# Designed miniproteins, single chains, continued (4): the designs that were tried, part 32

Each design is a single chain, and the fold is of that chain. pLDDT is the mean over its residues in the fold that is shown.

## One batch from the design tools (miniprotein)

Design m13086
Fold by ESMFold2-Fast:
Structure m13086 (fold): chain A 95 residues (1-95)
Amino acid sequence: SIESILAAVQSGSDQEIEQAVSSYMQEKSLPAKHFSIFLEAARSVRDELAVEESQTKRQELLEQFSTVLQSGDAGAFINLDIDLGVEVLKRAVLG
């Protein structure tokens, strides 16, 4: 499930991201109310990967994202990076 999300954010497909996040949440029995936070976090990681040319920075972002997904803690996304956390909150509230 985590592997599916990591593959989906690298593919750039919104449909694949949405499906992978839904499956991940079911496997970890996470509250449905957290879906928007995990979805927007995955979209934010996808968007950052789309503009990042450094392979090292791309790998670091994927490793950080994987660590947060392993925790299952939606609050951890807010603390990953200030800019990423702000973007996640904007998309979850306004999108």
Scores: mean pLDDT 73

Design m13087
Fold by ESMFold2-Fast:
Structure m13087 (fold): chain A 100 residues (1-100)
Amino acid sequence: DPLVDFIIAETYYRAHPDDPLAHAFLAVAYAKIGDVETAEKHAQRALELAPDDPEVLALLAQYYRILGKNDEALKYARKAVELDPDNPFARKVLEEVESL
């Protein structure tokens, strides 16, 4: 449910406004509800704060997938798995993106 996902992401962000994961979650949540402009601002902020965090990069891969930017989604999903090969979230996102 995109609205439930949005409420969860927004609640986390209010508690942790400087956390790069909070911005990455909001990028995914705003993209799902169609607010692409706000999603892009949060995606950019997440990448600025944590360019090499495998969970941030996996969330950005989901963000690009939602936007239909499959080449960017694959690039970020692969980088996330490269940085942390045992991360189950990063591996799951890569498998989902490779199925496109």
Scores: mean pLDDT 87

Design m13088
Fold by ESMFold2-Fast:
Structure m13088 (fold): chain A 66 residues (1-66)
Amino acid sequence: REEEIEAIASVPGVTKEQAEKILEYLEKHPLTPESIEEMAKLTGLTREQILLAEAAYIRVRVEKEK
């Protein structure tokens, strides 16, 4: 939880508050092209920032499973 938030917040221009909103969305919704658009609207972030946030989230999840 905390590690996921920190990883997402490591994306340039993403605050901890925005990272929490992204994490809550990803926990409740399947990851689709439409979900990227919804997260961008929810947080005010660009599509590129959302894609980087998703990559950071996946990275920390994979790291924990090693």
Scores: mean pLDDT 74

Design m13089
Fold by ESMFold2-Fast:
Structure m13089 (fold): chain A 110 residues (1-110)
Amino acid sequence: SELAELLARQLERLAERLEELAERAEKDGYPEIAERLRELAERLRRTAELLRAGRLSVDEGIDAIRAAADELEALAKTLPADHPLKLELDIEAGVLYLVAGVLELLKRKL
């Protein structure tokens, strides 16, 4: 499926971005947030592999993006209101919800 391949590539790019955020979180003194971001990145890479193998549906892949957005919002809430990482996590979560919405629309038209 062309949509499954596009979704798999999106999950891989998201995993790379989360790994970059994890490195910054660790440098900023939040190793527990860094660990959770790396764990999430690994789960997203695994989801991409299963999508390419035809072992997960496109719906399950879109759900993985939404679950990632929910986890980023939850992590943002553990940070002080004035912390720069909080804003970055909130923005990333918002972008992921938009991406999931666009993929849902594309699925309905294909």
Scores: mean pLDDT 85

Design m13090
Fold by ESMFold2-Fast:
Structure m13090 (fold): chain A 64 residues (1-64)
Amino acid sequence: GAAELLAQQAAAQALVGLAIEAAKLGLTPKVTVEPLDETHARVTVETGLGKREAIVPRSWAFPD
């Protein structure tokens, strides 16, 4: 539903923010994408500043 999509969007924005902050310090973010099911995927961003995970629609992680 719309609330779930908004929550997923907020989580994705948090991952982008972490990656930008890491890049400002010269750190390279490690991005891992894991399919969970036919409709969902987990995206993990790991940096020297910390680790964040988001569950997103599979089409965002694996565009078809």
Scores: mean pLDDT 74

Design m13091
Fold by ESMFold2-Fast:
Structure m13091 (fold): chain A 80 residues (1-80)
Amino acid sequence: MTITVTLKNGEVYRIEFDESDTVRQLLERFKASGLPESVVEAIERAVAGLDDSTKAIDALPLVLRAIKAVPEVEAVRVEG
C-alpha cells in the first residue's frame, strides 16, 4: 500500500507500507519520509492512544483524518 500526501505548496510525499505493518512501523516510515514536522506530529497525536503493535491498516482511518486536518495539506490518497 502507498499513502500519497500532497502539500498546498505542490510537494508530494509517498509512504509505502505493508498491510501487516504495525502502527509503530508506519509512524517510523512517516518520520523517515521528510514530511513537515506539523504533519508527523498530527499523526503521532492521532495514534498516541493505540498500542504500538496495532496493525497499520486498522489505524489508517485515524492517520488519514489527522493528515487531512493539517492546514498545509492539500490532499491525501491511499493506493492498494
Scores: mean pLDDT 85

Design m13092
Fold by ESMFold2-Fast:
Structure m13092 (fold): chain A 109 residues (1-109)
Amino acid sequence: MEEIKKLAEEAIKLAEEAKRLAEQGDLDKAIKLLDKAVKLLQKAAKILEEKGDSKTALEIEIKVGVALIYVGVARLLLSKGDEKTAAELLIKAAEILIEAAELALKYAG
């Protein structure tokens, strides 16, 4: 439980900072922090599956998957010069990752 709490709390901090950076137009740094948050949440989901909570693990994996789609589309838009829409998608990805981390915390608490 302590391991899941630490992973989820770190993911929230990274996603909140990524959201702030995306709002400020620092999209490359926001993407790097979101990538880190994704890895932490994937690790938390794996630990949950190993402990027998496959339902919570699946819910986290689905949210992480959706966030990865938003980040992927944002990367594509950024490569085409559409920084405004890319920023909006990165903010949405950050919010979804925060929701995923909050699910992990509820299980760990």
Scores: mean pLDDT 89

Design m13093
Fold by ESMFold2-Fast:
Formats: structure tokens, sequence, C-alpha cells
Structure m13093 (fold): chain A 111 residues (1-111)
């Protein structure tokens, strides 16, 4: 599964680059980088759905999109991304992270 591993590694690289841009205050570029990271993790998981680390990292990337939408008052979009993060964490086997993300989505959807 060399191709799956390459997509997974690209997903990590783009996620890390997104964190760097977010730290530097470039939120718009960080958003695009997290979105590209998600696409690469999705491609890795299409090829190897058993990669729990890729599911976990996909959840982290969705959480970052949710945080950005929440910060900008887009609560419905934030709730959608937190629900996507919860689904990814469930697939990763991280029930605690999945529950926390679902509770966050429910909190935002109620506003």
Amino acid sequence: MEKAQKYFELGKEYYELGLKYLEEGNEEEAYLLFSVSILHYQKALELDPSNKEAWYNLGLAYEKLGEIHEKNGRLSLAAEFYNQAAEAYEKAGDEKKAKEAREKAEELAAK
C-alpha cells in the first residue's frame, strides 16, 4: 500500500503547514492547507481504511476547520465540521475524542 502511505504522509505535511500558518496569523491560508490535508487523508483511507492513525489525523484536521468557523461566528458550519471530526475519531477508535467533538457540535447547533 505504498500509495496509501504517500497520501497519509502528504496529509500530515499539509496539516503541519496549516498549523504553522495559523500560528503566524494567516487563518485563510491555514484553512486551505487543512482542507488539502483532509483530501489527502481521505485518499489514504480510500486505499487503506484500516489506518486508525489516518482516521485520527482526519479528525484533527476537521476540528481545525470547525474551530476556524466557530471563531468567525459560522456556528452551523462549525457544528458540521465537529460532527465530521467525531465520525473520524469513532473510526480511529478514540471514543473520548469522538464524544467531545459530538458534544461541541450539539452545543453549537443549539445556538
Scores: mean pLDDT 90

Design m13094
Fold by ESMFold2-Fast:
Structure m13094 (fold): chain A 91 residues (1-91)
Amino acid sequence: MEVSDEAIKNVAKIELEIAKKIREEIKEKGSEPTLEAQQKRIAELEEKLRKELEPELDPEAKLALELIKQNNEEVRLKVFEERLKLEEEEK
């Protein structure tokens, strides 16, 4: 199954938005006192943001996201690479 470059970019944009919002929350509220508590908070915020942003994706981008959830390393790596490119463009 092949996913388009456009779908991968759309998923990467959402991953970047989630990462930015998590960073902003950590800046605003501070870090949790333990690594486990911090990871739990990040996971809860990520889940909330994904539910908000995922419905805006086109069907092929949603499919790419499902493949990532199924631990498809090829799709995950492509999304990660596109996210790094987007982060570089924001500098």
Scores: mean pLDDT 74

Design m13095
Fold by ESMFold2-Fast:
Structure m13095 (fold): chain A 69 residues (1-69)
Amino acid sequence: GKKVTIHVLSSDGSAAKATVTLEDGRVKEALVLTSGDTARVKLEDGSSINVRGVPSTLQKGQVVTGTEV
């Protein structure tokens, strides 16, 4: 799958506001919803992707790299 980097701007439990860097280098604002070791990333354009390798809890300032599935 494609590499995705998530930079957490703020977090509230299993939900986080983040900037997301896609494999093609595009940076987008997103809402990240975590479940287990995966996350649903809702992008600013209304699209969403699923990312594997994301911890169930995210902290402000954390940078996580996962794989789009």
Scores: mean pLDDT 83

Design m13096
Fold by ESMFold2-Fast:
Structure m13096 (fold): chain A 76 residues (1-76)
Amino acid sequence: SKYEEYLKKKLIEKFGLSEEKAEELLKELERSSLSLPELEELVKKFELKGTAEELFELYLEAEVIRLQEAVDKVFK
């Protein structure tokens, strides 16, 4: 899906993850409550080149893409 591709690309390019680690973090985010302390633990665990707030903002951007794809499928 476009949202998973977007999220992985940004995790690799902006946060400095390998493709395998980006996929692992994506699965963790899908299971996460997305609380700030939990996101801070993920930043630490994956040694991200960014903040928990930046990770949350990226996730929200990906969710907007996911919602747009779902809407487009329903109306077509």
Scores: mean pLDDT 79

Design m13097
Fold by ESMFold2-Fast:
Structure m13097 (fold): chain A 93 residues (1-93)
Amino acid sequence: NKEFIEELLLKSEAAERAAREKAKELLEKKTGKPVEVESLFAVEDLVLVFATIDGKPVLATIGADVEIKDGKVTATLKEEVEVRTLDGEPVEP
């Protein structure tokens, strides 16, 4: 349910901020280049990251686990990251 995932992000700004920082860390680790995260969108089991890597705009997809426990929402980003240019071509590390 896309509406539910959007509501989770809006309800948990702290989780979104943590996810943004983690996405930056994972992208910098994968590419060896400076990364600036512009926006994040959660779509089911994926986080879509619009970012700039070494001045180039890219779209990254990161696997994510979302857990709801005791009224708290936790989104955990996985180490599995795919980076593509806006033309859909893979970005080499």
Scores: mean pLDDT 66

Design m13098
Fold by ESMFold2-Fast:
Structure m13098 (fold): chain A 69 residues (1-69)
Amino acid sequence: SYLRMLRGALENPDEDIAEALVRMIGSVALLDPDPKVREEARKAFREILPEAPPRIRKILEDYVKKLEE
């Protein structure tokens, strides 16, 4: 699930790698042709927001907005 992938990314002790993984997950979600999969991804990105450090949180918020369309 997207939530498991995002938690895995945030568990990475290297913040640059964690950011790269989050951006990769977000890009995969945005490219998915199934609107139901994109909505599941959007929910997962929103759910993980309070667990994310400020740097990653801003990136997650941007992907939530993009997945809303």
Scores: mean pLDDT 82

Design m13099
Fold by ESMFold2-Fast:
Structure m13099 (fold): chain A 59 residues (1-59)
Amino acid sequence: MAAAEAEAVARTDKLLLENVDAAIAKIKEVKARETDPTHRENLDDGIAAVKKRHEQLKK
């Protein structure tokens, strides 16, 4: 499915509410198994977004 990356990022947002480290680890695992460089770049954006949201939620 072409929307797989968007779905993965959305699922990671839910994990972030519970544990940011777990959420980042999940994206990193997916990225490590991803062979398509374009998809890997999209997963990097996901990691950056999770870190940004975590900083916002720390307050």
Scores: mean pLDDT 69

Design m13100
Fold by ESMFold2-Fast:
Parts: structure tokens; C-alpha cells; sequence
Structure m13100 (fold): chain A 109 residues (1-109)
């Protein structure tokens, strides 16, 4: 599903760029768009789409930590990772999603 994979990449890249620019409102918006895309396409997403989303979210979390993103952004990233977890049947993807969830929770402590 190259079209969905490309849209996931686009949204995660926009979120990363927003965090690098200190635009937390834009970062939140792009992560929320990713959640909506995943929810609306849940029956069309393959393991490659879900892995692409998790790889993007992992990098977004690293930037959120580096730039001290507000809790609202961390909560949106957490929700996105939970959405991927709910859609994942692959053990590797499940473990990766749990890793992102635990890291996001750690940033709120």
C-alpha cells in the first residue's frame, strides 16, 4: 500500500520538522492527522504501513524529548502509538509499539 505508506511518511516528516522548528501546535496537528489516517484506514493497513508509522513515531519521540515538547504533544504521540498497537497482530510491531508507549509515559513523569 504505497499510497498509505507515503502519506504516513509525509505526516511523520511534517511532525518532525515542526518539532525541530519549535512549532508544537503544528507537531500536534500532524500527529492527530496520523491518528485519523490510521483509524480511517484500519482495514487497509499492512505490516509495512504500521512499521513505517512506528519508525516515524520513534523519531518524533526523540525530537519531542530533545526539544522539551509540552505534555499535549507527548499525549498525542502516546495515542498514536496505542492506535498502532491496537491495529498490530505482528509480535515485532506489538513490542515496538509498547516500547514507544513506555517511552512516551516516561517523558510525562
Amino acid sequence: NNELTNKIKELTEKAKKALENGDFKKALEEVEKLIKLLEENKNKLNDNDLETALNGLGKILELAEKYNAPDEVIQAILKAAKTVLELSENKKLILKAIGNILRAIGLQL
Scores: mean pLDDT 87

Design m13101
Fold by ESMFold2-Fast:
Structure m13101 (fold): chain A 68 residues (1-68)
Amino acid sequence: SDVDRANELVRAIRPGAPPTAFETALLEAMARNPLLDDDAKAYVEEKIKTGVDPASLLRAAVELGRLV
């Protein structure tokens, strides 16, 4: 399902360096996606605090955008 796929895509975002302003805005936009469950939203919030790999974030954002 699109719901299962969206939550899987968010989980594919790898840890990395502290996010830039652009990456933070992208993560915040993703957290507002209605397909994400509470666990996936918490995961995104944690990535905003701890850091993200830019390539994995961009890939997840592009794929998530294809679902909605």
Scores: mean pLDDT 83

Design m13102
Fold by ESMFold2-Fast:
Structure m13102 (fold): chain A 85 residues (1-85)
Amino acid sequence: MSKQEQIEKIEEEGVKRVDEILKKNGITDEETRKLAREGVRSAARLDLGGMYRNMSLLSKKVSEETMREIEKVLQETFLRSGKVL
C-alpha cells in the first residue's frame, strides 16, 4: 500500500468516526458535518492550521463534550498520518 493510499484510509476512518459522534449527539446539519469532515481532512494532511480553524468553528456549534470527542479523533488522525509521512 502506498503512503497516499494509507493517508486516504486514515482520512476515511476519521470521517466515519466524526460522523458517528455527530449522529450519536443528534447533530444532522450539513454545516456542522462539513466542518467536522474538513477538520479530519486537515488532520490527515498534517495541516495543523486548517485543523485548528475547523475546531474553533465547531466549538461554537456543538457542546463541549461533543467537541472533546471530535478533538480526540482529529488528534489521533493527525498522529496516525504523521507516522506514515
Scores: mean pLDDT 85

Design m13103
Fold by ESMFold2-Fast:
Structure m13103 (fold): chain A 57 residues (1-57)
Amino acid sequence: SLVDRALATLDTDGNGYLDEAARARVRGFQAAMGLEPDGVADAATREALARALEGRV
């Protein structure tokens, strides 16, 4: 699904080694969602992304 693909893309480095571009994208999303913008695709960030994609209801 689109949600699965988006979440996989957000969690590019499960080891916490995001490159600078990926980290910047994650920080921007976190700030938009009211999360701590640390650039880490943690569980809260992934859940917020899934909610945003499913939030058309």
Scores: mean pLDDT 64

Design m13104
Fold by ESMFold2-Fast:
Structure m13104 (fold): chain A 73 residues (1-73)
Amino acid sequence: PVEELKEYMVELIREHKEEGAAASDETIARGRELLSDETLRELAERAGVSPDTVAAVVALHEEEISERGLELV
């Protein structure tokens, strides 16, 4: 279910937001390739962080997200 995956991702982003904020430009760019701009903005709003932080956390945690049944690429 899409909403369960989004709730999981929002929680993941909130938990790892400091790590995401410290990420490299390359990590942020990778994350932006994995998600649409619309999804990045939605998750950023829900988690209370920047879209760059969302992109970074998603890129750093691709394996965890994939294990939850979300294929990002």
Scores: mean pLDDT 79

Design m13105
Fold by ESMFold2-Fast:
Structure m13105 (fold): chain A 73 residues (1-73)
Amino acid sequence: MKLLVTRLEASPEELAYAQQLAKELGVELLQLDGGITDEQLQEIMTQIFREVYGAERVTLKQGPHPGLYIGET
């Protein structure tokens, strides 16, 4: 499973890129409060994969823009 996460306050270019990438990958784009740090964003994403999707292991990688992350099980 793949999930994209970005901040609500991402730049228009970053948001447009994230939306296009989500469409190309066929996954949902989750938008979170822009007041969180990149480290908090990675932690939240890891917890979502564990608790919501029941994943035992999650690979997180930063996308091409700061604040864009790709989660993969």
Scores: mean pLDDT 63

Design m13106
Fold by ESMFold2-Fast:
Structure m13106 (fold): chain A 85 residues (1-85)
Amino acid sequence: MKVKLTIYNENGEEVYSAEFESGESKTVELPAGKYTLKLEGEGTYHVIVKDENGNVILDVDMKGGEEVELVLPEAGKYTITIKKL
């Protein structure tokens, strides 16, 4: 089962979009800033975002159709992991 993740910057511009299988991790490189993370799919998902040093930046449960704020303190590589609950 795939869930679609889209990241928007503070101006509402799409900066990332990908489909995830449950338990899949993907890496994205982004500037520091305030973002909106949108999940599209059916059910409830656990979403974790880590920086390149493994520090947890976001750790939330989201339902398909929900949006959450993501604040990135530094420009760099972030790993996103999505698991279906």
Scores: mean pLDDT 85

Design m13107
Fold by ESMFold2-Fast:
Structure m13107 (fold): chain A 74 residues (1-74)
Amino acid sequence: SLEERQKLALEILREVLAEMPERDAAAVELVLIDGQSVAEAARRLGLSVRTVNRAIARAMERVREAQERYRKER
């Protein structure tokens, strides 16, 4: 179901964030979970916009890979 997919996606995201450096995980959480802009997340954390964008790209790639693994294991 859609609800099961959303729950799995959020759990995968949390697992990915736990494996990232705390700084990068905080940036991803502010943007993808809290809905803040990249610029606002960068400002709040004292990071460059480039660093925030790289953290998001890494997190999204890891989530995609983990979702593919879960799909294959059924």
Scores: mean pLDDT 81

Design m13108
Fold by ESMFold2-Fast:
Structure m13108 (fold): chain A 73 residues (1-73)
Amino acid sequence: MPVTVTGTTKLPLSPEEAKEAAERGKKAALSVPGVLDVKVSVGPDGTVTITVTGESLEAASRGLQAAVDAMRS
């Protein structure tokens, strides 16, 4: 059963840097086995929202963790 998890983060980044971080996060999440879909949005204040759909809660959670780690690197 597909599971969707959503996380938001506001890094001390400009909106432009936040968009680059969001793209890195999306790519990292999509590289995780069992991740089916990743949606990313960046708000006008630079807040990043990531929604990961996985084949299981474990896959979705791993995808979200990978996204957050990539954005913080």
Scores: mean pLDDT 79

Design m13109
Fold by ESMFold2-Fast:
Structure m13109 (fold): chain A 82 residues (1-82)
Amino acid sequence: RVEEARRAAEEALEALRKYASEKGVKEGEAYLEEMVRATERGDSKAAREAAEKLGKVIGEYASEEGANEASGYVGALLTAAT
C-alpha cells in the first residue's frame, strides 16, 4: 500500500511540475507528502483531507488538461491511502 501511494505521489508531482506554476507545485508537494504520511500511519481520514486540498491546488494552478491528468493520479493515491 505505501509503495503504491509513493508511486502515485511521484506521478502526481510530475504532472503538477508539467502543468502547474511553481507555487502550485510547492503546495501540491506538501499535500502529497501529507497523504503518504497518513497512509503510513493508517489514517485514512487525514489522507482524504489531504487529497481534497491537493485537488483544490490542482484546480487553482494547473491547466484544464493538466488538472485531468493530475486528478487521475490523485485518485490512485487516495485509493492506495484507504
Scores: mean pLDDT 72

Design m13110
Fold by ESMFold2-Fast:
Structure m13110 (fold): chain A 85 residues (1-85)
Amino acid sequence: SMSELRSRLNSLLSEEGKAVKEGDGKKAAELTLEIGKVSSQLHPDLADDIEKGYKEAAKLYEKGEPSKGASTYTASVLRAIADSL
C-alpha cells in the first residue's frame, strides 16, 4: 500500500541520515539507491527521473561527497515531483 511505502521511505531516510553523519559513504549510497526505488513506486509517472537522480546522488556518496549528493540530487528529484503535481 502507499502507507507501507511511505513508512518504508521514512525508515530509509532515517538510516541514510545516520550513515551520512557517521561518514559511511558506501552505506549512504546503498540506502540512496533503495530510497530511489521506493520513491519510483510512489511516483511511477516520474520513475525514470527519480531513478536517474538517485543514481547520481549514490555516485557522489561513493566518491565521499555525501552532503553534496543528498542536497543537490534529492532536491532536484523532489522539485521534479512537485512540478508534475
Scores: mean pLDDT 70

Design m13111
Fold by ESMFold2-Fast:
Structure m13111 (fold): chain A 63 residues (1-63)
Amino acid sequence: LSDEELAANGERALAVAKEEGIDPDRVGYLMALELAKRGFTAAADHVLALLSPETAARVRKEL
């Protein structure tokens, strides 16, 4: 799996969450943390850019 593939999958998952009425920030928070923890920093940064600034800052504080 490449960072590009993971970033694209993350973007798609957030879009699906929004359509299903799930808070995309909640899904994105967990996804960005897991990606960063596994060393997929580019994919994590891409997902963080799609979240609210408050949620993105919270993820960065946990890293």
Scores: mean pLDDT 81

Design m13112
Fold by ESMFold2-Fast:
Structure m13112 (fold): chain A 81 residues (1-81)
Amino acid sequence: MEKEEIRKNLLEGLERTKEDLKELKKAYAEGKISEEEYKEGLRNGLKQLEQMKKKAEEEGLEDIVKEIDELIEEIKKELAK
């Protein structure tokens, strides 16, 4: 049951991170935040995802690891622009 609880927490964290990134990208596109604020938000999201990935790997949650990796790569591409 602890592994199931960890899965739920990771999925909730992942969904929250996806929504936060969506709002961050929208705010930047609308000129509501600076480029520095946007990149800082992206870096913070990346750190959070890397921590979640480590936990998912420790627990053998391969499906969650894959979802996190996809989002990490998306953020890295955005930071490279």
Scores: mean pLDDT 83

Design m13113
Fold by ESMFold2-Fast:
Structure m13113 (fold): chain A 90 residues (1-90)
Amino acid sequence: LTPEQRAALMERGRAIAREVAAKLSDPELGERVYRALVEFIEAAVDGDLEKMAEHARRLAELQRESPEAGKAVEEGVTRFLRAMDEAAAA
């Protein structure tokens, strides 16, 4: 990725994370989901497989704490992976 493509993909990733986190009834849980998704997204964009695995474990912990958080994480990851696929096709 060029620096410009990375920046655009990160901005899209943050927007996705914000949208799914905002659906949560608990704002504190929403902030935790947002932060964890953004950290996972950044590692994925950078191709850092070790950091991706680390942040994926944090996302899994959130899913175990709350089914609502689990649904938000699943939606966020799915939407972001679609965004990465679209960026690769451009």
Scores: mean pLDDT 84

Design m13114
Fold by ESMFold2-Fast:
Structure m13114 (fold): chain A 80 residues (1-80)
Amino acid sequence: ASKTFVLTKENLEEAIEELKNYLLSSKAEKFKITVTTKNSTSEQVVSKKDAEDFVEVLKISAEEALELGEEEITVTVTEL
């Protein structure tokens, strides 16, 4: 199964909390996470034990990208 989160300037705090809760409540041990912006797409595998650290780094990066003019950042999570 996969789930998509859309991060915007208006919803960043709520979307990040939703993402974090989704990862921590999942029964999966690993996630394939795809982060898409207008100009880039990145993919990585994140273990559940590293999920909170990943979300913290993502939040900082998302805040910067949105301040620099990105309208939205799409995060797609696939349970592995």
Scores: mean pLDDT 86

Design m13115
Fold by ESMFold2-Fast:
Structure m13115 (fold): chain A 87 residues (1-87)
Amino acid sequence: NSEQLTQLKNLKNKLKGMTAEQLTQLVNDVIEEVGEEDGVKAFAEALGLSLSPNVSKEQLIQALEILTKESDNPEEDLQQAAKILFE
């Protein structure tokens, strides 16, 4: 879905310069305050993402790490992250 890929491209630009460790800490901080289910959704909405309702903390962190890593195939990484977050 082109809209979902656009959301991920915008997210990647907003998170540029953040490490995977910093992203994991931000997700954990939100979850500690409001709980895992609500925290994952609130974090995603703040970043402009329309997540699947079944996305876990582990899946969110995995997708964010995929988006922020240096890669030879950034389009494949966007598709993999989209599969995790939107399916």
Scores: mean pLDDT 73

Design m13116
Fold by ESMFold2-Fast:
Structure m13116 (fold): chain A 67 residues (1-67)
Amino acid sequence: MKEIETEVGGAKVTLTIDSNGNVLKAKVGDKEIEGEFDGDKLQEELTSLGKNATEEDVIKAIEKAKK
């Protein structure tokens, strides 16, 4: 497994990805969201967020990407 860090709208996002590219958990600031996520859908949802996105907006986008 590997972790990647990125920023979306100023919020720090850490994704835990398995060896097959599946996202197993996401962390936004101090909030951890567990589950199995569709990587392509997650990327689409995060990319749709603007630079003014809040941590709450990012969390909602990640929740939409749950399988």
Scores: mean pLDDT 76

Design m13117
Fold by ESMFold2-Fast:
Structure m13117 (fold): chain A 89 residues (1-89)
Amino acid sequence: DAARRAALAEREAAYRAWAEEVNARLEALRAAGDLEEALRLEREAAARVAALLAEKAELFASAEERARFEALLPPIVAEFEAYLEEQRE
């Protein structure tokens, strides 16, 4: 089914582009010292990633593509969450 394969490829490309954009923007915000805005973006990105992973198992054409996408955003999520938890103490 050519239409289905094309739609899946478009979705994969779209979320990869989104992930790259979010990561780049978050790095820029951190560099500028806009930690509050960076935190907001990070939380929105985490929720988006969780929704994508739960909703669309077929979105990832391969384990490699999934691992690549996960490697882009988890550092954002994990680093900021760890930083915030430390600040709470």
Scores: mean pLDDT 62

Design m13118
Fold by ESMFold2-Fast:
Structure m13118 (fold): chain A 94 residues (1-94)
Amino acid sequence: MEEAKKLAKELEELTNRTFKLDTKEDQEEVKEYIKSLAEHVLEALERMEPTLNEEERKVAEKIKELAEKILEEEDLVEILKNYLEMVKLLLELN
């Protein structure tokens, strides 16, 4: 739980969005939200692919791998870890 709260705090700083983890229901809502974002990121990357240069394509492939991991993961801490890494890489694509 403490690790999940720490990851959520880092995500709040990067995304300016608060993640509430006080109840099991709150945790499930956060998981579903992040998975929904991962699906949207995959769709956005497919649309952007023709406009990406070689360096951006390498970053996009890493983002794609992280998004796919998020969709297959059930553990909150692992979902938050992969999402934090995905957000950091998304900032590189601008």
Scores: mean pLDDT 82

Design m13119
Fold by ESMFold2-Fast:
Structure m13119 (fold): chain A 82 residues (1-82)
Amino acid sequence: SKEEMLKLLEETIEKLKEAKEKKDYETFLRIVEETGRKLHELEGRPVLEHKRPKQDLSEEQFEAYAETVIALLEKEKEEIEK
C-alpha cells in the first residue's frame, strides 16, 4: 500500500543517513540492496536504480554515493506523497 511504502522509505532514509554519518559502508550498501528489492516487490516496478560502487571507496566517494542514493529515495517519497 501507499502508506506501507511511505513508512518503508522514511525508515530507510533515516537508517541510511545514520550509516552515512557513521561511515559504515557495508551496512549502507546492505540497506540499499534490501530496500531496493522490497520497493520493487511493493510497487511492481523498479523504484531505485543505481550502479553499485566498489567496496574500497574513499570517504569522499562514499559520501557522494550516499548523498545520491538518499536524494533518490527522498524524491521517490515526495512523488508517492502526491
Scores: mean pLDDT 73

Design m13120
Fold by ESMFold2-Fast:
Structure m13120 (fold): chain A 68 residues (1-68)
Amino acid sequence: SMEERRRLRQRILELAKQYSTLDKQIEEAKKNNADPETIKKLEAQRDKVSEELRRLARELGAEIFLPR
C-alpha cells in the first residue's frame, strides 16, 4: 500500500540519519583516541543500521542509493 511504502521510506530516512550520526561518533572517537573496544561497539552498531537500511531499501526498491 502507499501508506506502507510511506512508512518504509520514513524508517529508511531515520536509519540513514542514525547511520550518519554513528559515523560522526566513530570519527570523533578515533580523533580523541577513545578505547578500541568503544570504537568497535560503535562500528558494530553502524553495521547493524547499515544491514537494516539495505533490507528496508530492498523492500522499497530504492537500494541503488544506499552504501554497499
Scores: mean pLDDT 81

